# Designs tried in a protein design run: designed miniproteins, single chains, continued (2). Part 62

Each design is a single chain, and the fold is of that chain. pLDDT is the mean over its residues in the fold that is shown.

## One batch from the design tools (miniprotein)

Design m6268
Fold by ESMFold2-Fast:
Formats: C-alpha cells, structure tokens, sequence
Structure m6268 (fold): chain A 59 residues (1-59)
C-alpha cells in the first residue's frame, strides 16, 4: 500500500511525540484494511496525514 508506506516514512521524520501518535494511527489503519473495514481505514489514514502535515509545519 503505497500511501500507507509513504505516510510511515514521513512519520519516522517527525519529533518522537508526534511520531508515536501517527504510527499508532497508521498501525490501526493497516489492521482495518486487513479486516476489510475500508471506511475506518480511510478515516485513520486521513487523520494521520493531517497530523503529519501539522507536525511538518511546526518543524
């Protein structure tokens, strides 16, 4: 999943506090995708992306 892997790569560059929260959301999104819960996965991916963008703006 290209989007999930790119978001994980970006998360690894964040400060520890932001990185931990984002990686948690991405791990939950991956589990949702594996379970066929695409609505939940999309929501979690959007939240993770939003947090990454916010953290990147502060860096």
Amino acid sequence: MARLEELRRRAETLPPEDREVVLGLLNTAELALENGDFERAEYLLEEAERLIEEAERRA
Scores: mean pLDDT 82

Design m6269
Fold by ESMFold2-Fast:
Structure m6269 (fold): chain A 61 residues (1-61)
Amino acid sequence: MKEELKKRLEELAKRAEELGFPDLAKELRQMAESLPTADEEELKKIEKEAERAEKALDLIE
Protein backbone atom coordinates (compact mmCIF):
# COMPACT_ATOMS: atom_id res chain seq x y z
CA MET A 1 0.00 0.00 0.00
CA LYS A 2 2.58 2.63 1.01
CA GLU A 3 4.85 1.81 -1.98
CA GLU A 4 1.89 2.08 -4.40
CA LEU A 5 0.76 5.38 -2.85
CA LYS A 6 4.36 6.68 -3.03
CA LYS A 7 4.55 5.89 -6.76
CA ARG A 8 1.17 7.54 -7.32
CA LEU A 9 2.25 10.70 -5.46
CA GLU A 10 5.55 10.87 -7.40
CA GLU A 11 3.74 10.44 -10.73
CA LEU A 12 1.23 13.17 -9.78
CA ALA A 13 4.10 15.44 -8.67
CA LYS A 14 5.84 14.98 -12.05
CA ARG A 15 2.56 15.70 -13.85
CA ALA A 16 1.92 18.82 -11.73
CA GLU A 17 5.44 20.11 -12.44
CA GLU A 18 5.04 19.53 -16.21
CA LEU A 19 1.71 21.41 -16.17
CA GLY A 20 3.26 24.42 -14.37
CA PHE A 21 2.25 23.77 -10.75
CA PRO A 22 5.61 23.47 -8.92
CA ASP A 23 4.07 24.24 -5.49
CA LEU A 24 1.63 21.33 -5.86
CA ALA A 25 4.48 19.09 -7.07
CA LYS A 26 6.51 20.02 -3.96
CA GLU A 27 3.59 19.20 -1.63
CA LEU A 28 3.02 15.83 -3.35
CA ARG A 29 6.73 14.94 -3.03
CA GLN A 30 6.70 15.91 0.66
CA MET A 31 3.67 13.63 1.20
CA ALA A 32 5.57 10.78 -0.49
CA GLU A 33 8.55 11.38 1.86
CA SER A 34 6.26 11.25 4.94
CA LEU A 35 4.73 7.86 4.03
CA PRO A 36 7.27 5.67 5.98
CA THR A 37 6.30 7.39 9.27
CA ALA A 38 2.60 7.97 8.51
CA ASP A 39 -0.04 6.24 10.63
CA GLU A 40 -3.38 4.97 9.28
CA GLU A 41 -5.15 8.34 9.70
CA GLU A 42 -2.28 10.20 7.97
CA LEU A 43 -2.35 7.67 5.11
CA LYS A 44 -6.08 8.33 4.58
CA LYS A 45 -5.44 12.09 4.49
CA ILE A 46 -2.58 11.67 2.00
CA GLU A 47 -4.76 9.41 -0.18
CA LYS A 48 -7.54 12.04 -0.24
CA GLU A 49 -5.03 14.78 -1.14
CA ALA A 50 -3.69 12.57 -3.96
CA GLU A 51 -7.26 12.14 -5.27
CA ARG A 52 -7.84 15.92 -5.14
CA ALA A 53 -4.58 16.62 -6.98
CA GLU A 54 -5.43 14.02 -9.65
CA LYS A 55 -8.90 15.53 -10.24
CA ALA A 56 -7.47 19.07 -10.39
CA LEU A 57 -4.82 18.04 -12.94
CA ASP A 58 -7.44 16.17 -15.02
CA LEU A 59 -9.49 19.41 -15.26
CA ILE A 60 -6.46 21.25 -16.71
CA GLU A 61 -6.12 18.79 -19.64
Scores: mean pLDDT 79

Design m6270
Fold by ESMFold2-Fast:
Structure m6270 (fold): chain A 67 residues (1-67)
Amino acid sequence: SEAEKYLQLGGKYAQEGKYEEAVKYYEKALEIDPRYIPAWIGLIDSLEKLGKLEEAKKVRERYAEIL
């Protein structure tokens, strides 16, 4: 699926240390499937790697509302 494709791209960029690009693709995966748990996890981790701890906290809160 397109969500899986974007998750794979996000994971590839995260492995390369390109966390800004990883965030972009994880967000695209979640636009397609808002309940796609691996994309939420990847997004939170990538934001924390970027030092965007306040943004990561907001994403964790949003994820908790969807579950």
Scores: mean pLDDT 87

Design m6271
Fold by ESMFold2-Fast:
Structure m6271 (fold): chain A 62 residues (1-62)
Amino acid sequence: GPILEKARELLARTTDPLTRTVLGEILKHSRSDEEARELLEKALKTTTDPVLREELRRLLEV
């Protein structure tokens, strides 16, 4: 679905190591857009990194 598609596109183009690691884990453990949304929201609540927070917010705007 759109969240997983957008997350895969971001993973393919990002050069930020933290963003790559977090998105890789979310994609590895997500079977649906709903599951991906829950993991993205959890990551957003726990991270303080400004680059990762901005990217996660953009993914959740789908």
Scores: mean pLDDT 83

Design m6272
Fold by ESMFold2-Fast:
Structure m6272 (fold): chain A 60 residues (1-60)
Amino acid sequence: SSEDLLKQLDDLIYSQLTPEQRAAVKHAEKVGLDSLSPEEQQAVLELRVAAIDKVIESLS
């Protein structure tokens, strides 16, 4: 149940991103943030925050 909810939430978050942005976030998740440059890490985190914010706006 909790795992299913987290998967649904991830899918919803990813739907707020462009295909290009989604690919960047998925790449970071597969290789690990620590393997990216500090600039790439920040960019990925900012994209995730923006997507989460859009999801929250949709729920309000």
Scores: mean pLDDT 79

Design m6273
Fold by ESMFold2-Fast:
Structure m6273 (fold): chain A 92 residues (1-92)
Amino acid sequence: SEKEVELANLLTAARILAAALSFAKPEDRQEIADGVIGTAEKAVEVSKDIPELQAETLEEAARILDEVYRLTGSPRAKEAAEKYRKLAEEAK
């Protein structure tokens, strides 16, 4: 479906941006981290309309945001990762 394609594109974009953090200058990391978090949040929102992919999307978003937290120390990333992990367990 069109929403499944949108979801796949958002998760791919979030993964690419998260990978870019490893090569980013320290002064650019916060902006890139905020971009990854926003993209992951959008992916989770889109997944609400695709129940069969919701748990998998929440798990992937949490994994991506754990990586953002590890690289940047962003409290927003940590909080979102913990929230999405809990929601993923509830969605099973």
Scores: mean pLDDT 87

Design m6274
Fold by ESMFold2-Fast:
Structure m6274 (fold): chain A 64 residues (1-64)
Amino acid sequence: MKKVVLVAGDDREAAEKLAEELKEKYGADEYILLVGASAEEARRLARELEEKEGYEVILARAPG
């Protein structure tokens, strides 16, 4: 089972920094950045990755 960090935020640099930190902290295989996405869109993608791909998803939002 793959572990993925999914970070939503409006600032790409802040989101990427948080994603890298969480990837190291939780030992995730990869990270995905959703720049400009709503919280609803981020939750929908997280659910889809868990249901279709069987991923363990760590969902976070970067500070604005």
Scores: mean pLDDT 81

Design m6275
Fold by ESMFold2-Fast:
Structure m6275 (fold): chain A 64 residues (1-64)
Amino acid sequence: MPIDEDEVKVALARAAASIAIQMAKQGKVEEALEFLEKQLEKYKDIPEAVEILEEAIEEVRKIK
């Protein structure tokens, strides 16, 4: 069962997206956006993680 660091980072990006969306739904939209932007910078070298985080940013923006 291969464990790829990139796959772990993609899973973490998905978790971060879910957490940020939940924060935004609780009224913490600005905090969620700042959190996602920091995650984007952290995982910028992983295209799948970047795509997930950019989608989450757009979803959070739609809440407010």
Scores: mean pLDDT 80

Design m6276
Fold by ESMFold2-Fast:
Structure m6276 (fold): chain A 120 residues (1-120)
Amino acid sequence: MKTTTSTAESKQINEKNGDYEALATATAESPDGKKKYTAVARVAANEKGDKIYVSVAVTGSPEKLAEVPNGATVTFEFPEHGKVTIKAEGEGYGVKASVTQAPQNSKGKVKVTVTLEPKP
């Protein structure tokens, strides 16, 4: 069966060693709800805001890591689950949102977009 639904959510913004982190979860389900794959992505911007550090895992798979320029899109292949594509944007001190509303008491707008393309 083909997976028909994919959802993505930003869970948390963390300040760590002068860097900001965003955590997002994307879940894909089969039409009958019997199969469910969940991608969990963490992204952090460096203090300069010129680099994004990316970490992703799908449904108990080993974590995959990348370092990319700010605003870049990165795709990871998980042979048993499918492909995960991540986009994050940082402005100076943090990662910039695709959503316009900033969390209160946060230094900047931080959100990440995660797309999960599951295997059939």
Scores: mean pLDDT 59

Design m6277
Fold by ESMFold2-Fast:
Structure m6277 (fold): chain A 96 residues (1-96)
Amino acid sequence: SLEEILRQIALVLRAIGLQFEAEKLIEKAKEGIKTKPEAKELYEKAIELAKRAKELAEEAARAALEGRLEEAEKLLEEAEKLLEEAKKLIEEAEKL
């Protein structure tokens, strides 16, 4: 249906958005390591989580394109949770 096609497009766009957000967090954390070496462990963990979130978002885009909308939605939710954890680690690192 048209409604299913629109849902598929929305999930793909959401996946692309999360991939860009993950890349921004990775670059921010890499810069953080350079400017605040004492927080290196927190920034490295944030990079690990953001990389995993990017992988899940890429999987979600593939699932959505294949019509596996429920799986795509679950993968996007998992990616969002990892990005929020990465943001919290970066915030904690900035407070050191």
Scores: mean pLDDT 91

Design m6278
Fold by ESMFold2-Fast:
Structure m6278 (fold): chain A 66 residues (1-66)
Amino acid sequence: MKRVGVVFGADGEKAEAKAKELAKRSGFDEAVGLQTTDKQEAAELALRISRETGADVAVGDLALLE
């Protein structure tokens, strides 16, 4: 099953960098950074990816991942 990571945070560059690092280390096939502080927006993106691709999608908050 395809695995996709979504990392969200106020700093879009850091969110994208963290997403790419998780893709390399945690066995995700793809990873995306999202510049938002709204967990709901990240969840909506994850649901769209899951519905369109059938992927297993994980969401991470950049503030909790540092």
Scores: mean pLDDT 78

Design m6279
Fold by ESMFold2-Fast:
Structure m6279 (fold): chain A 63 residues (1-63)
Amino acid sequence: SAARERALALGDRAVEAVRAGDFAAAEAALREAEAAAAPLGREGVLLATALRIRVIGERLDLE
């Protein structure tokens, strides 16, 4: 779905922002991904949570 594709693209942007050291941009992209996933209901909540976990993992890999 368009909502799922948008949320995944925003998750990719969040990961790239973390790798660039821009944690504010990463958080903004994750919030946009959460909003984009909202129409998916429960699936959207799970997707947004998975994207946030991915970003946390990427940030830990930089330390």
Scores: mean pLDDT 87

Design m6280
Fold by ESMFold2-Fast:
Structure m6280 (fold): chain A 65 residues (1-65)
Amino acid sequence: SAEAERLVEEARRLLEEIAELTKDNELTQEALREGEERLEELRDDVEALKQLKALLEDALKELKA
């Protein structure tokens, strides 16, 4: 449970950073909202949360490139 809580918090921080970088992009903002809903759904799925976090980290890296 503690691991899942940490992963949710980390994924949420990544979603917030991506949202700040893409504030004027409606399509991306909608995708981020869907990501937040999925995050709530995956609250106790450690493996799925790890995969989501990795995808968000990759997305953030691409945005900063």
Scores: mean pLDDT 77

Design m6281
Fold by ESMFold2-Fast:
Structure m6281 (fold): chain A 56 residues (1-56)
Amino acid sequence: ASKAGSKGLELYKQKKYEEAAKEFEKAARLFEQQGDHDTAAFFRTLARNARALAEA
């Protein structure tokens, strides 16, 4: 869970937004499965923003 989030942030920093969005979506799913709904929502927001930047 945290590893996928960290990888997403590194990819985002490198402007690999589509890849970052996929890692953030993966992190969100893993946190949701662990019952951490707040962290899952946070990563879903990051994934949405990264995807928007990839499409820009």
Scores: mean pLDDT 79

Design m6282
Fold by ESMFold2-Fast:
Structure m6282 (fold): chain A 71 residues (1-71)
Amino acid sequence: MEKEKEVKKLLETIKKAADFARVYPSKEGIENMRKYLEKNAPLTEEQRKFLEEMEKKYDEDVKRGEAVAAA
């Protein structure tokens, strides 16, 4: 239970850090986060689904960013 709280806090911290820095690559950043979480705390089905949704949102955000910065 305590590890689940730490995982949730970590995910929220990573989300906030990504918003602050806005330099994380889409798939590479999420893949690294996933590996880190799996090593420190096993991911549940719910958490895996959340990461998949975040990956999709990051891909869409990057595509929008590239469209704005396409020069």
Scores: mean pLDDT 58

Design m6283
Fold by ESMFold2-Fast:
Structure m6283 (fold): chain A 106 residues (1-106)
Amino acid sequence: KEEAEKLRQKGIEYLKNKDYETALEYFKKALEIYGEDNPGILTLIGKAYYNLGKYDEAIKWYEKAIELNPTNALAWKNLADAYEQKGETEKAEYYRDLAKRLWPEL
């Protein structure tokens, strides 16, 4: 609960400093406390994998987050970015359109 939030915040701090491996470690520790039913932490884990260039792993975690919360516009946008990095332009455009429809200001 409170400990999980502190771990999540530490992970975000490392993510901002581009220390993606350490960020991932903190997010995984937070996940152990939150459980796999928290779409926010799943999205952050996906983002850490994305920044490490591990796009297949990023996609897997983003898809888990979307399965729990299909209206998470940020997760759809992140999924689109990962598909674009893999060269799947049609899929990227499709998911970006979904994100924009859920939150036009994003």
Scores: mean pLDDT 84

Design m6284
Fold by ESMFold2-Fast:
Structure m6284 (fold): chain A 55 residues (1-55)
Amino acid sequence: GELEKLKEQLREAALKGGVSEESANETLKRMEENADDETLKEILKAILDDIKEAL
C-alpha cells in the first residue's frame, strides 16, 4: 500500500543521503509503534520532502 511505498522511499532517500539502512529501519519501526497509519504517512512525507530539499 501507500505506507509501504513511503517506507521504501525513505530507506532509499536515507541511503542516498549517507544514512545507514539499519538506522532508517530502526526509525521506521519506532514510528510504526507510536503512530497510526495516517499520521505515519504524513510524517514520512514530511521527512522525505525535507531530505530531498537538503540533498
Scores: mean pLDDT 75

Design m6285
Fold by ESMFold2-Fast:
Structure m6285 (fold): chain A 75 residues (1-75)
Amino acid sequence: SSAEKYNELGKKYAKEGDLDKAIEYYQKAIKINPNYAEAWANLGEVYKAKGDDAAAKLAYDQALLLNPNYEKAKA
């Protein structure tokens, strides 16, 4: 799906250290599929890497709400 492709692009840019592009693509994934727990967790990781702990917590909380057993949301 387009949401999954955007999530994969977000992961690519996060790995390359382009955190702003990672956020952009994770937000595009979530806009298409708001119930995409992995994209929310990945968004939380990138916000934490940027030092935005408040945004990171909100994104992790959303991932856990959608999938309470999603371990990556706590990492």
Scores: mean pLDDT 85

Design m6286
Fold by ESMFold2-Fast:
Structure m6286 (fold): chain A 55 residues (1-55)
Amino acid sequence: MSETVKLVALHEAKEMIKQGWSKEEAIDHIRENLKKDGFSEEEIEEVIKYIESKL
């Protein structure tokens, strides 16, 4: 998984939370977007763990 994908996903999650989304809702939204973009479950979980460590 590229560093750019992790950073973009983290930024998206933080902006959603600022708009009133819960942490769980933001994470679920990012997970679904990554699935639509064709990332594997392993890659998705790597991004989610990164986001959770930074939120």
Scores: mean pLDDT 83

Design m6287
Fold by ESMFold2-Fast:
Structure m6287 (fold): chain A 94 residues (1-94)
Amino acid sequence: AELYEEAAKIYTDLGDPIGAALAIGNAKRLEGKYDEAISIYQQVLDYAKGIGDKTGQAEALNGLGNVKKDQGKYDEAISYYQQALEIYQEIGDK
């Protein structure tokens, strides 16, 4: 979303564009704006993959899982949570 790009630009100057975008995604999810939240989390996931940020990837996947859970799409939520867990386990093994 446009707000994600503006926030990411502002928070890049502060050193945490991913954290800022995740916070916005979480706010949209809590407001019931699931399509907007999914768009933001997907953009965070794509950006984190591009820069090799495994923690950012896992956090974005967890956010997508939370949206799917809130929508009652439990199979999709479980899939996202499993992907996030695998990344967290890889990070924790070193």
Scores: mean pLDDT 79

Design m6288
Fold by ESMFold2-Fast:
Structure m6288 (fold): chain A 66 residues (1-66)
Amino acid sequence: MSELERLDLAMEVSNEEQRLLLEILKALLEGDYDRAIELLKELKEKFPELSALTDSMLQIIEEAKK
């Protein structure tokens, strides 16, 4: 890959992060906690820098899922 392609991919990755967060919020609003958990796991896999945030959100969702 060229350096320009790598930069474009990084920008797309940032947009994907925002899209995943929006999909997680939508799933939570719909009460689909299983989908929200799956999306959070995907977010953590793709963006390990967000592990602390995703772990906190997972804890909240697991308590709400009861």
Scores: mean pLDDT 73

Design m6289
Fold by ESMFold2-Fast:
Structure m6289 (fold): chain A 60 residues (1-60)
Amino acid sequence: MEEAAEILEEAGLTSEAAALREMARKGAPQEELDRFLRAAAELLSSVGLEEAARRIEELV
């Protein structure tokens, strides 16, 4: 999860990175984390950050 949060921060998605860390801290189910990461990857791809999107997809 730290790795995914760092990728999001590097891509400028600081709010999404903070949300992911909070979800992980609260012990969110893996299915919920995976769904969040897929949504974040779609967002990254939609704004042209395809490499960051691929890195997130590799973690799901």
Scores: mean pLDDT 82

Design m6290
Fold by ESMFold2-Fast:
Structure m6290 (fold): chain A 50 residues (1-50)
Amino acid sequence: SMSVSETLKQLIEEYKKKYGREPNDEELIEEMVKLGYSRGLARAVLGLMT
């Protein structure tokens, strides 16, 4: 199965392809939420405070 690290790399690359720049933390959280992660889990994975 794909690791969270691999998922994050794919999200960053697709975001760069779509918008021409790297996502910030909030934009990464929104992309993770679209993949079925809860917002809280996405923030925890990125090491952000709740």
Scores: mean pLDDT 76

Design m6292
Fold by ESMFold2-Fast:
Parts: C-alpha cells; structure tokens; sequence
Structure m6292 (fold): chain A 93 residues (1-93)
C-alpha cells in the first residue's frame, strides 16, 4: 500500500511536469499508468486516486462542463464519505 502510494505520487509529479512542458501525450500516458496502479489499492484509496485521474484527463482533453461537473460531484461525495481522504482528493484535483 505505502509503496504503491509512493509510486503513484512520483507518477503524479511526472504527469504535472509533462503538462507544464506542454507534452500532453506523455501526461495522458502517465495518468493511465496511475489508473492501472490504483486498481491495486484498497477501494477507498483507489476511488480517490481514480477521481483525480478522471478530473486531470478531462481538463487535458477539454471535456465539456457537464463531464467536469460530474467528476467534481464524485470527488465531493468521496471527500464527504471519507474525511481522512479529503486532503488527498483536493491535492489530486
């Protein structure tokens, strides 16, 4: 669990660097790797990471406002259900 979270954080940092560099293809590939690793996390941690990945992908791909609103609603519901994860969800979004 801890090793998986550390690996996900490293990939998140690399994805942010790729976005800053304008390398959107690399950013999307790194987000896909994060999603794959998140499948190995406990359900509550997995959901928090996946919501963040969906939000980041929607922003990069220019998703419509309805899609963005749905992702934000899921993130808010997860933070409310799991207060201990709220700070993590906010950091990813």
Amino acid sequence: ERELLERILELEARAAEAVAAGDLERALALLEEIRRLAEQLPPELREAVLVGVEAAEALIRGADEATKAAIRARAAALAEAHPDLAERVDAIL
Scores: mean pLDDT 75

Design m6293
Fold by ESMFold2-Fast:
Structure m6293 (fold): chain A 89 residues (1-89)
Amino acid sequence: VETAKKAGELALKAGTLAAKVGTGENLRKGIAAALLGIGGVFQAEVLKNAKEAGLDAYQGGLLAIEAGEGEARKLGQEAKELGQKAIKE
């Protein structure tokens, strides 16, 4: 649960950063990544579903990597890795 929550928080931050500097397609992907991060945090904290939370964070991380650069891409990679770990645990 804690790993999944942290992954969701990282996906939200990565998506938010990507959306701030993105336009068009990258803006949409950044917003989608942020929403998936929110969903992951909600699933981890409220529903206590670490596997679904991890999947949301993993998908959000992938979108943030595609849409973002610099810190957004780095945080997206961290969200992807922790999301995968949460799915397996």
Scores: mean pLDDT 77

Design m6294
Fold by ESMFold2-Fast:
Formats: structure tokens, C-alpha cells, sequence
Structure m6294 (fold): chain A 65 residues (1-65)
């Protein structure tokens, strides 16, 4: 079912973040701060999910400040 598929994807995402990956931790932190609307935060999060470095994500955040 759709609910089972969503639960599986969420579990896989949590396992990736729990791996101790610095990139994963930064994604989680930005995601938490996205409660509300922020164009720069959304762009930086999308870049990190696409494989951008922490340095690139920080540059995006600065460009939208």
C-alpha cells in the first residue's frame, strides 16, 4: 500500500542519517529549520540531497541572506 511504501522510504532515510554522515546531519538540521518558509534554506537542502558539499550549501545560504 501507499502507507507501507511511505513508511519504508522514511525508514531508509532515517537509516542514512543515522550512519554518522556529516552531510546527513546537515540535511537533518536544515530540514528542522525549514518549519516555515525560507527560499535559501529550501535551495540549500535540495542541493545537499542532490549531493552538493557542505561548503556549497553554505554558499547558497549566504547568497540568500
Amino acid sequence: SRAERIAELERAGRERLASGDERGRLVAEIGRKLRGIGDGLQEALAALKAGASEEEANAILRSHA
Scores: mean pLDDT 68

Design m6295
Fold by ESMFold2-Fast:
Structure m6295 (fold): chain A 85 residues (1-85)
Amino acid sequence: MDLSELMQLIDAGELSEEELRELVREAARRLGVGEETEEKFLRALRLRRERPEMTLLEIGEEVGLDPSTIAEFLRVMAEIYAERR
């Protein structure tokens, strides 16, 4: 799965909150980031759903994450989702 496909699933609400939480947790584990960063990224995904026009920079400013960290989470999450099918 590419990042664009994953973003479409998120924006369409096709992934449940539990599925998103599991994907984010595994992505955080693979990236070696702590629980605080994991929770900030979950907030970023909620903002993305509510405000799909927002850039990664704007989302990062709102939740206190670097845009590069958000991009890495999305990339790893897409890889995990593709592996699990």
Scores: mean pLDDT 75

Design m6296
Fold by ESMFold2-Fast:
Structure m6296 (fold): chain A 71 residues (1-71)
Amino acid sequence: MDKAEMEKKLKEAADEAIKRAKNGESESDVVDWASQKMAEIAKASKVDKDTKSALIIKAMNELQDELSKLK
């Protein structure tokens, strides 16, 4: 999995997490699920450590921003 594939999968995981939150799952459960899913995506990727960390941080920040709007 290259950088573009990792970005796509991280976005898909964040989108699914937002959908779960909209369906009534707790923010903590959704964040825990998303963090686990993103860790699996990172493990499968061929991207360097710094890029992996940056992409995960970006995806998690975008997820948390969207979750905050649902409150």
Scores: mean pLDDT 81

Design m6297
Fold by ESMFold2-Fast:
Structure m6297 (fold): chain A 73 residues (1-73)
Amino acid sequence: ELEAVLAEIRRQFEAWKARTSDPRARALLEEVERAALEAARALAAGDEERARAIDEAALPAAREALELYQAEK
C-alpha cells in the first residue's frame, strides 16, 4: 500500500530531523526524504530503474547528512 509506505518514510525522517539542531543536516535530510518519497512512488508504479536512479542520486546527500548528524553526537 503506497500511502502506508509514504507515511512510514515521512515518520522516519521527521524523527531524524527532530534529533538534529544543525540546519544543514536538516536541509539534507529534507532532500533525502523527497528522494525517498519519489523512489517509493516509482516502485509503486513498477518503474524499478527510475527508483534505483533516484536512490543513487540521493546517496551523496544522505552520506553528508549522516556525517553532520554523527558530528553532533
Scores: mean pLDDT 81

Design m6298
Fold by ESMFold2-Fast:
Structure m6298 (fold): chain A 110 residues (1-110)
Amino acid sequence: DIKVTQSPSSVTAKEGETVTLTATFSEDVDGKVSWYKQEEGKAPKLLIKDGSTLAPGVPSRISGSYDNEKKTASLTITNLKKEDSATYYVKAWKEGKKVTYSNGTKLTVE
């Protein structure tokens, strides 16, 4: 079974800056990772699928990547805006494996 760790649990950045959030996996998930944005009181929004594919309606200032050797997924947000403040988390899939998750990363944009 696969364990996912997102660290740190929280990060604070300023408007206009770039932030990179990371998730590390105990086993390679072959890039089968999705990134989600969870805002308070709202349904989760899909941002990235398959490690790097931008979901429809998501701004181009958001990008994703996956490193098979390091077993790490990264979400990069450029030109940060106040509305980017949210909890960001991953979901991953691998055939025949159960995946257990940490609580994601809370981003605060000031």
Scores: mean pLDDT 87

Design m6299
Fold by ESMFold2-Fast:
Structure m6299 (fold): chain A 65 residues (1-65)
Amino acid sequence: SMEELLAEARKIFDELLKLAEEKNPSLVGTLRALRDEAEAAFQAGDVERVKAIIETLKKMLEKLK
């Protein structure tokens, strides 16, 4: 569901923001922009955009871990 996708995105954002603040603060602005895009896509009902953002976040998480 869209609610499950939003919950997944929020969990990944929380993990990434904590890691970025600690290891690479220059990414914080990019992550906040992606979060805003995810929220806008959710409000628009754009499921495919939300999924694409989640995929991007997972790739960023792999790079930071």
Scores: mean pLDDT 82

Design m6300
Fold by ESMFold2-Fast:
Structure m6300 (fold): chain A 61 residues (1-61)
Amino acid sequence: SSKLKKINQAIGEVLRAIGDQLDAELDLKKGKISQEEYDKTIEKLEKEVKKALEEMKKYSQ
């Protein structure tokens, strides 16, 4: 795949992670999930964002 395609894919992954974070915050506010479950979700999403940023960095060179 072209470098631009890989960068655009990684941007899409970051945007999806932001959406998932907002959903988790809403579920926490509604009492549908515990603080512990929220924290685990955010940790997972942070890892996904970090991976996407590393992909962007790799293909922007």
Scores: mean pLDDT 84

Design m6301
Fold by ESMFold2-Fast:
Structure m6301 (fold): chain A 73 residues (1-73)
Amino acid sequence: MRPDDVEIDIALAEIEVAMVREIARQTGDPKLLEAAKKAEQLVNEARSVAGTDPEKARELIEEARKLIEEAFK
């Protein structure tokens, strides 16, 4: 796996989390706010492990995306 691919995935996930946080702030939806907080924690963990375990970083990003998707149901 190329290091640049993981860094791009992390950057995109950070943007997605920021957008969900803004939607939660504008709507006052506690479900979206909670999902954004959990997703942010997962993305931060992904960034911390991306240099040593890029596969784990990808799994964490996938989990963050699933949390966001579930929050919009």
Scores: mean pLDDT 81

Design m6302
Fold by ESMFold2-Fast:
Structure m6302 (fold): chain A 59 residues (1-59)
Amino acid sequence: MEEYLEELRRELREAGASEEFVEEVIRAVKQYLEEGKWEEADRVARAALELARLFRESR
């Protein structure tokens, strides 16, 4: 779990996400993982990365 969250945090930062956005996403993903909701965790992570990349590319 820790390695997964650290990798996600790194990818979000590389995509140009703010630290505030990164921490919000990590908190949500961690909560879903702790609840055993792997599909929800993956969906949130993917959506966040897609939004961050879209924001970066629109510059």
Scores: mean pLDDT 78

Design m6303
Fold by ESMFold2-Fast:
Structure m6303 (fold): chain A 61 residues (1-61)
Amino acid sequence: KLIEEAKALGVKYVVGDARMGSSHAAAESLAAAIGAKAVIPEINDADQTVKIAEELVAQGY
């Protein structure tokens, strides 16, 4: 159901936590299943977070 809901919402990115191996793996698996990109930012990487937000806005979010 989660995969179907994410596809219906048009999710383009799945953000995981690099410190949690299970979260990292889950984000990658979910992104692959819904055709999105997994993003695992460094905990202090504000620039990467801003770039993701800009890409989402450019895609109509």
Scores: mean pLDDT 63

Design m6304
Fold by ESMFold2-Fast:
Structure m6304 (fold): chain A 101 residues (1-101)
Amino acid sequence: KEYLEEGIKLLSQGKYEEAIEKFKKAIEEDPNNAEAYFNLGVALARLGKYEEAKKYFEKAIELDPNNALAYAGLGRVLELLGKKEEAKEYYEKAKKLNPDL
C-alpha cells in the first residue's frame, strides 16, 4: 500500500517526521491498518514522543493482537515512561508470541 510503503522507507532512513506524515495518510485511507498504527508508534518513539507512541501501539494491538513487535514497542515506551512493572508484562507477551524476541 503506497503510503505505508513510503513511510516504512522514510522510517528506515531516519526521516521520522516525514514517515509520520505518510503513516497518517495510510490511516486516513484505511483506519483499520494495524501495521500503519504500529509504524506510527515506532516513528513517534524515535522522536521521544512516548505518550503518543503508547497510544498508537495500543491501537495496533487492538487491531492485531498477534503483533509481537507492537507488544515489545509498548513495553519499551512504558519503560521509558517509568512504568517498569507494566513494561515487563508486555515484554513477556511479546516473547510468548515470538520467542525469538
Scores: mean pLDDT 88

Design m6305
Fold by ESMFold2-Fast:
Structure m6305 (fold): chain A 65 residues (1-65)
Amino acid sequence: KQEELDYEIGRALALIAYAISKIAGDTPEEIVARLEKLVEKLKKTNPYAAKGAQEELDRIKAELA
């Protein structure tokens, strides 16, 4: 299903962005801000990818709290 694939791609994009930010030494606030921006961009082009990225961001926010 295309929606499932787009969702998984969104999750993967958020996870990769998180890994890059963490390795680069970004603060928790910087990490969250970058991922929120990614989700917002994805909402304009693909709601399923945005959903996947948002769910990963929510998990990361819980981890960083």
Scores: mean pLDDT 85

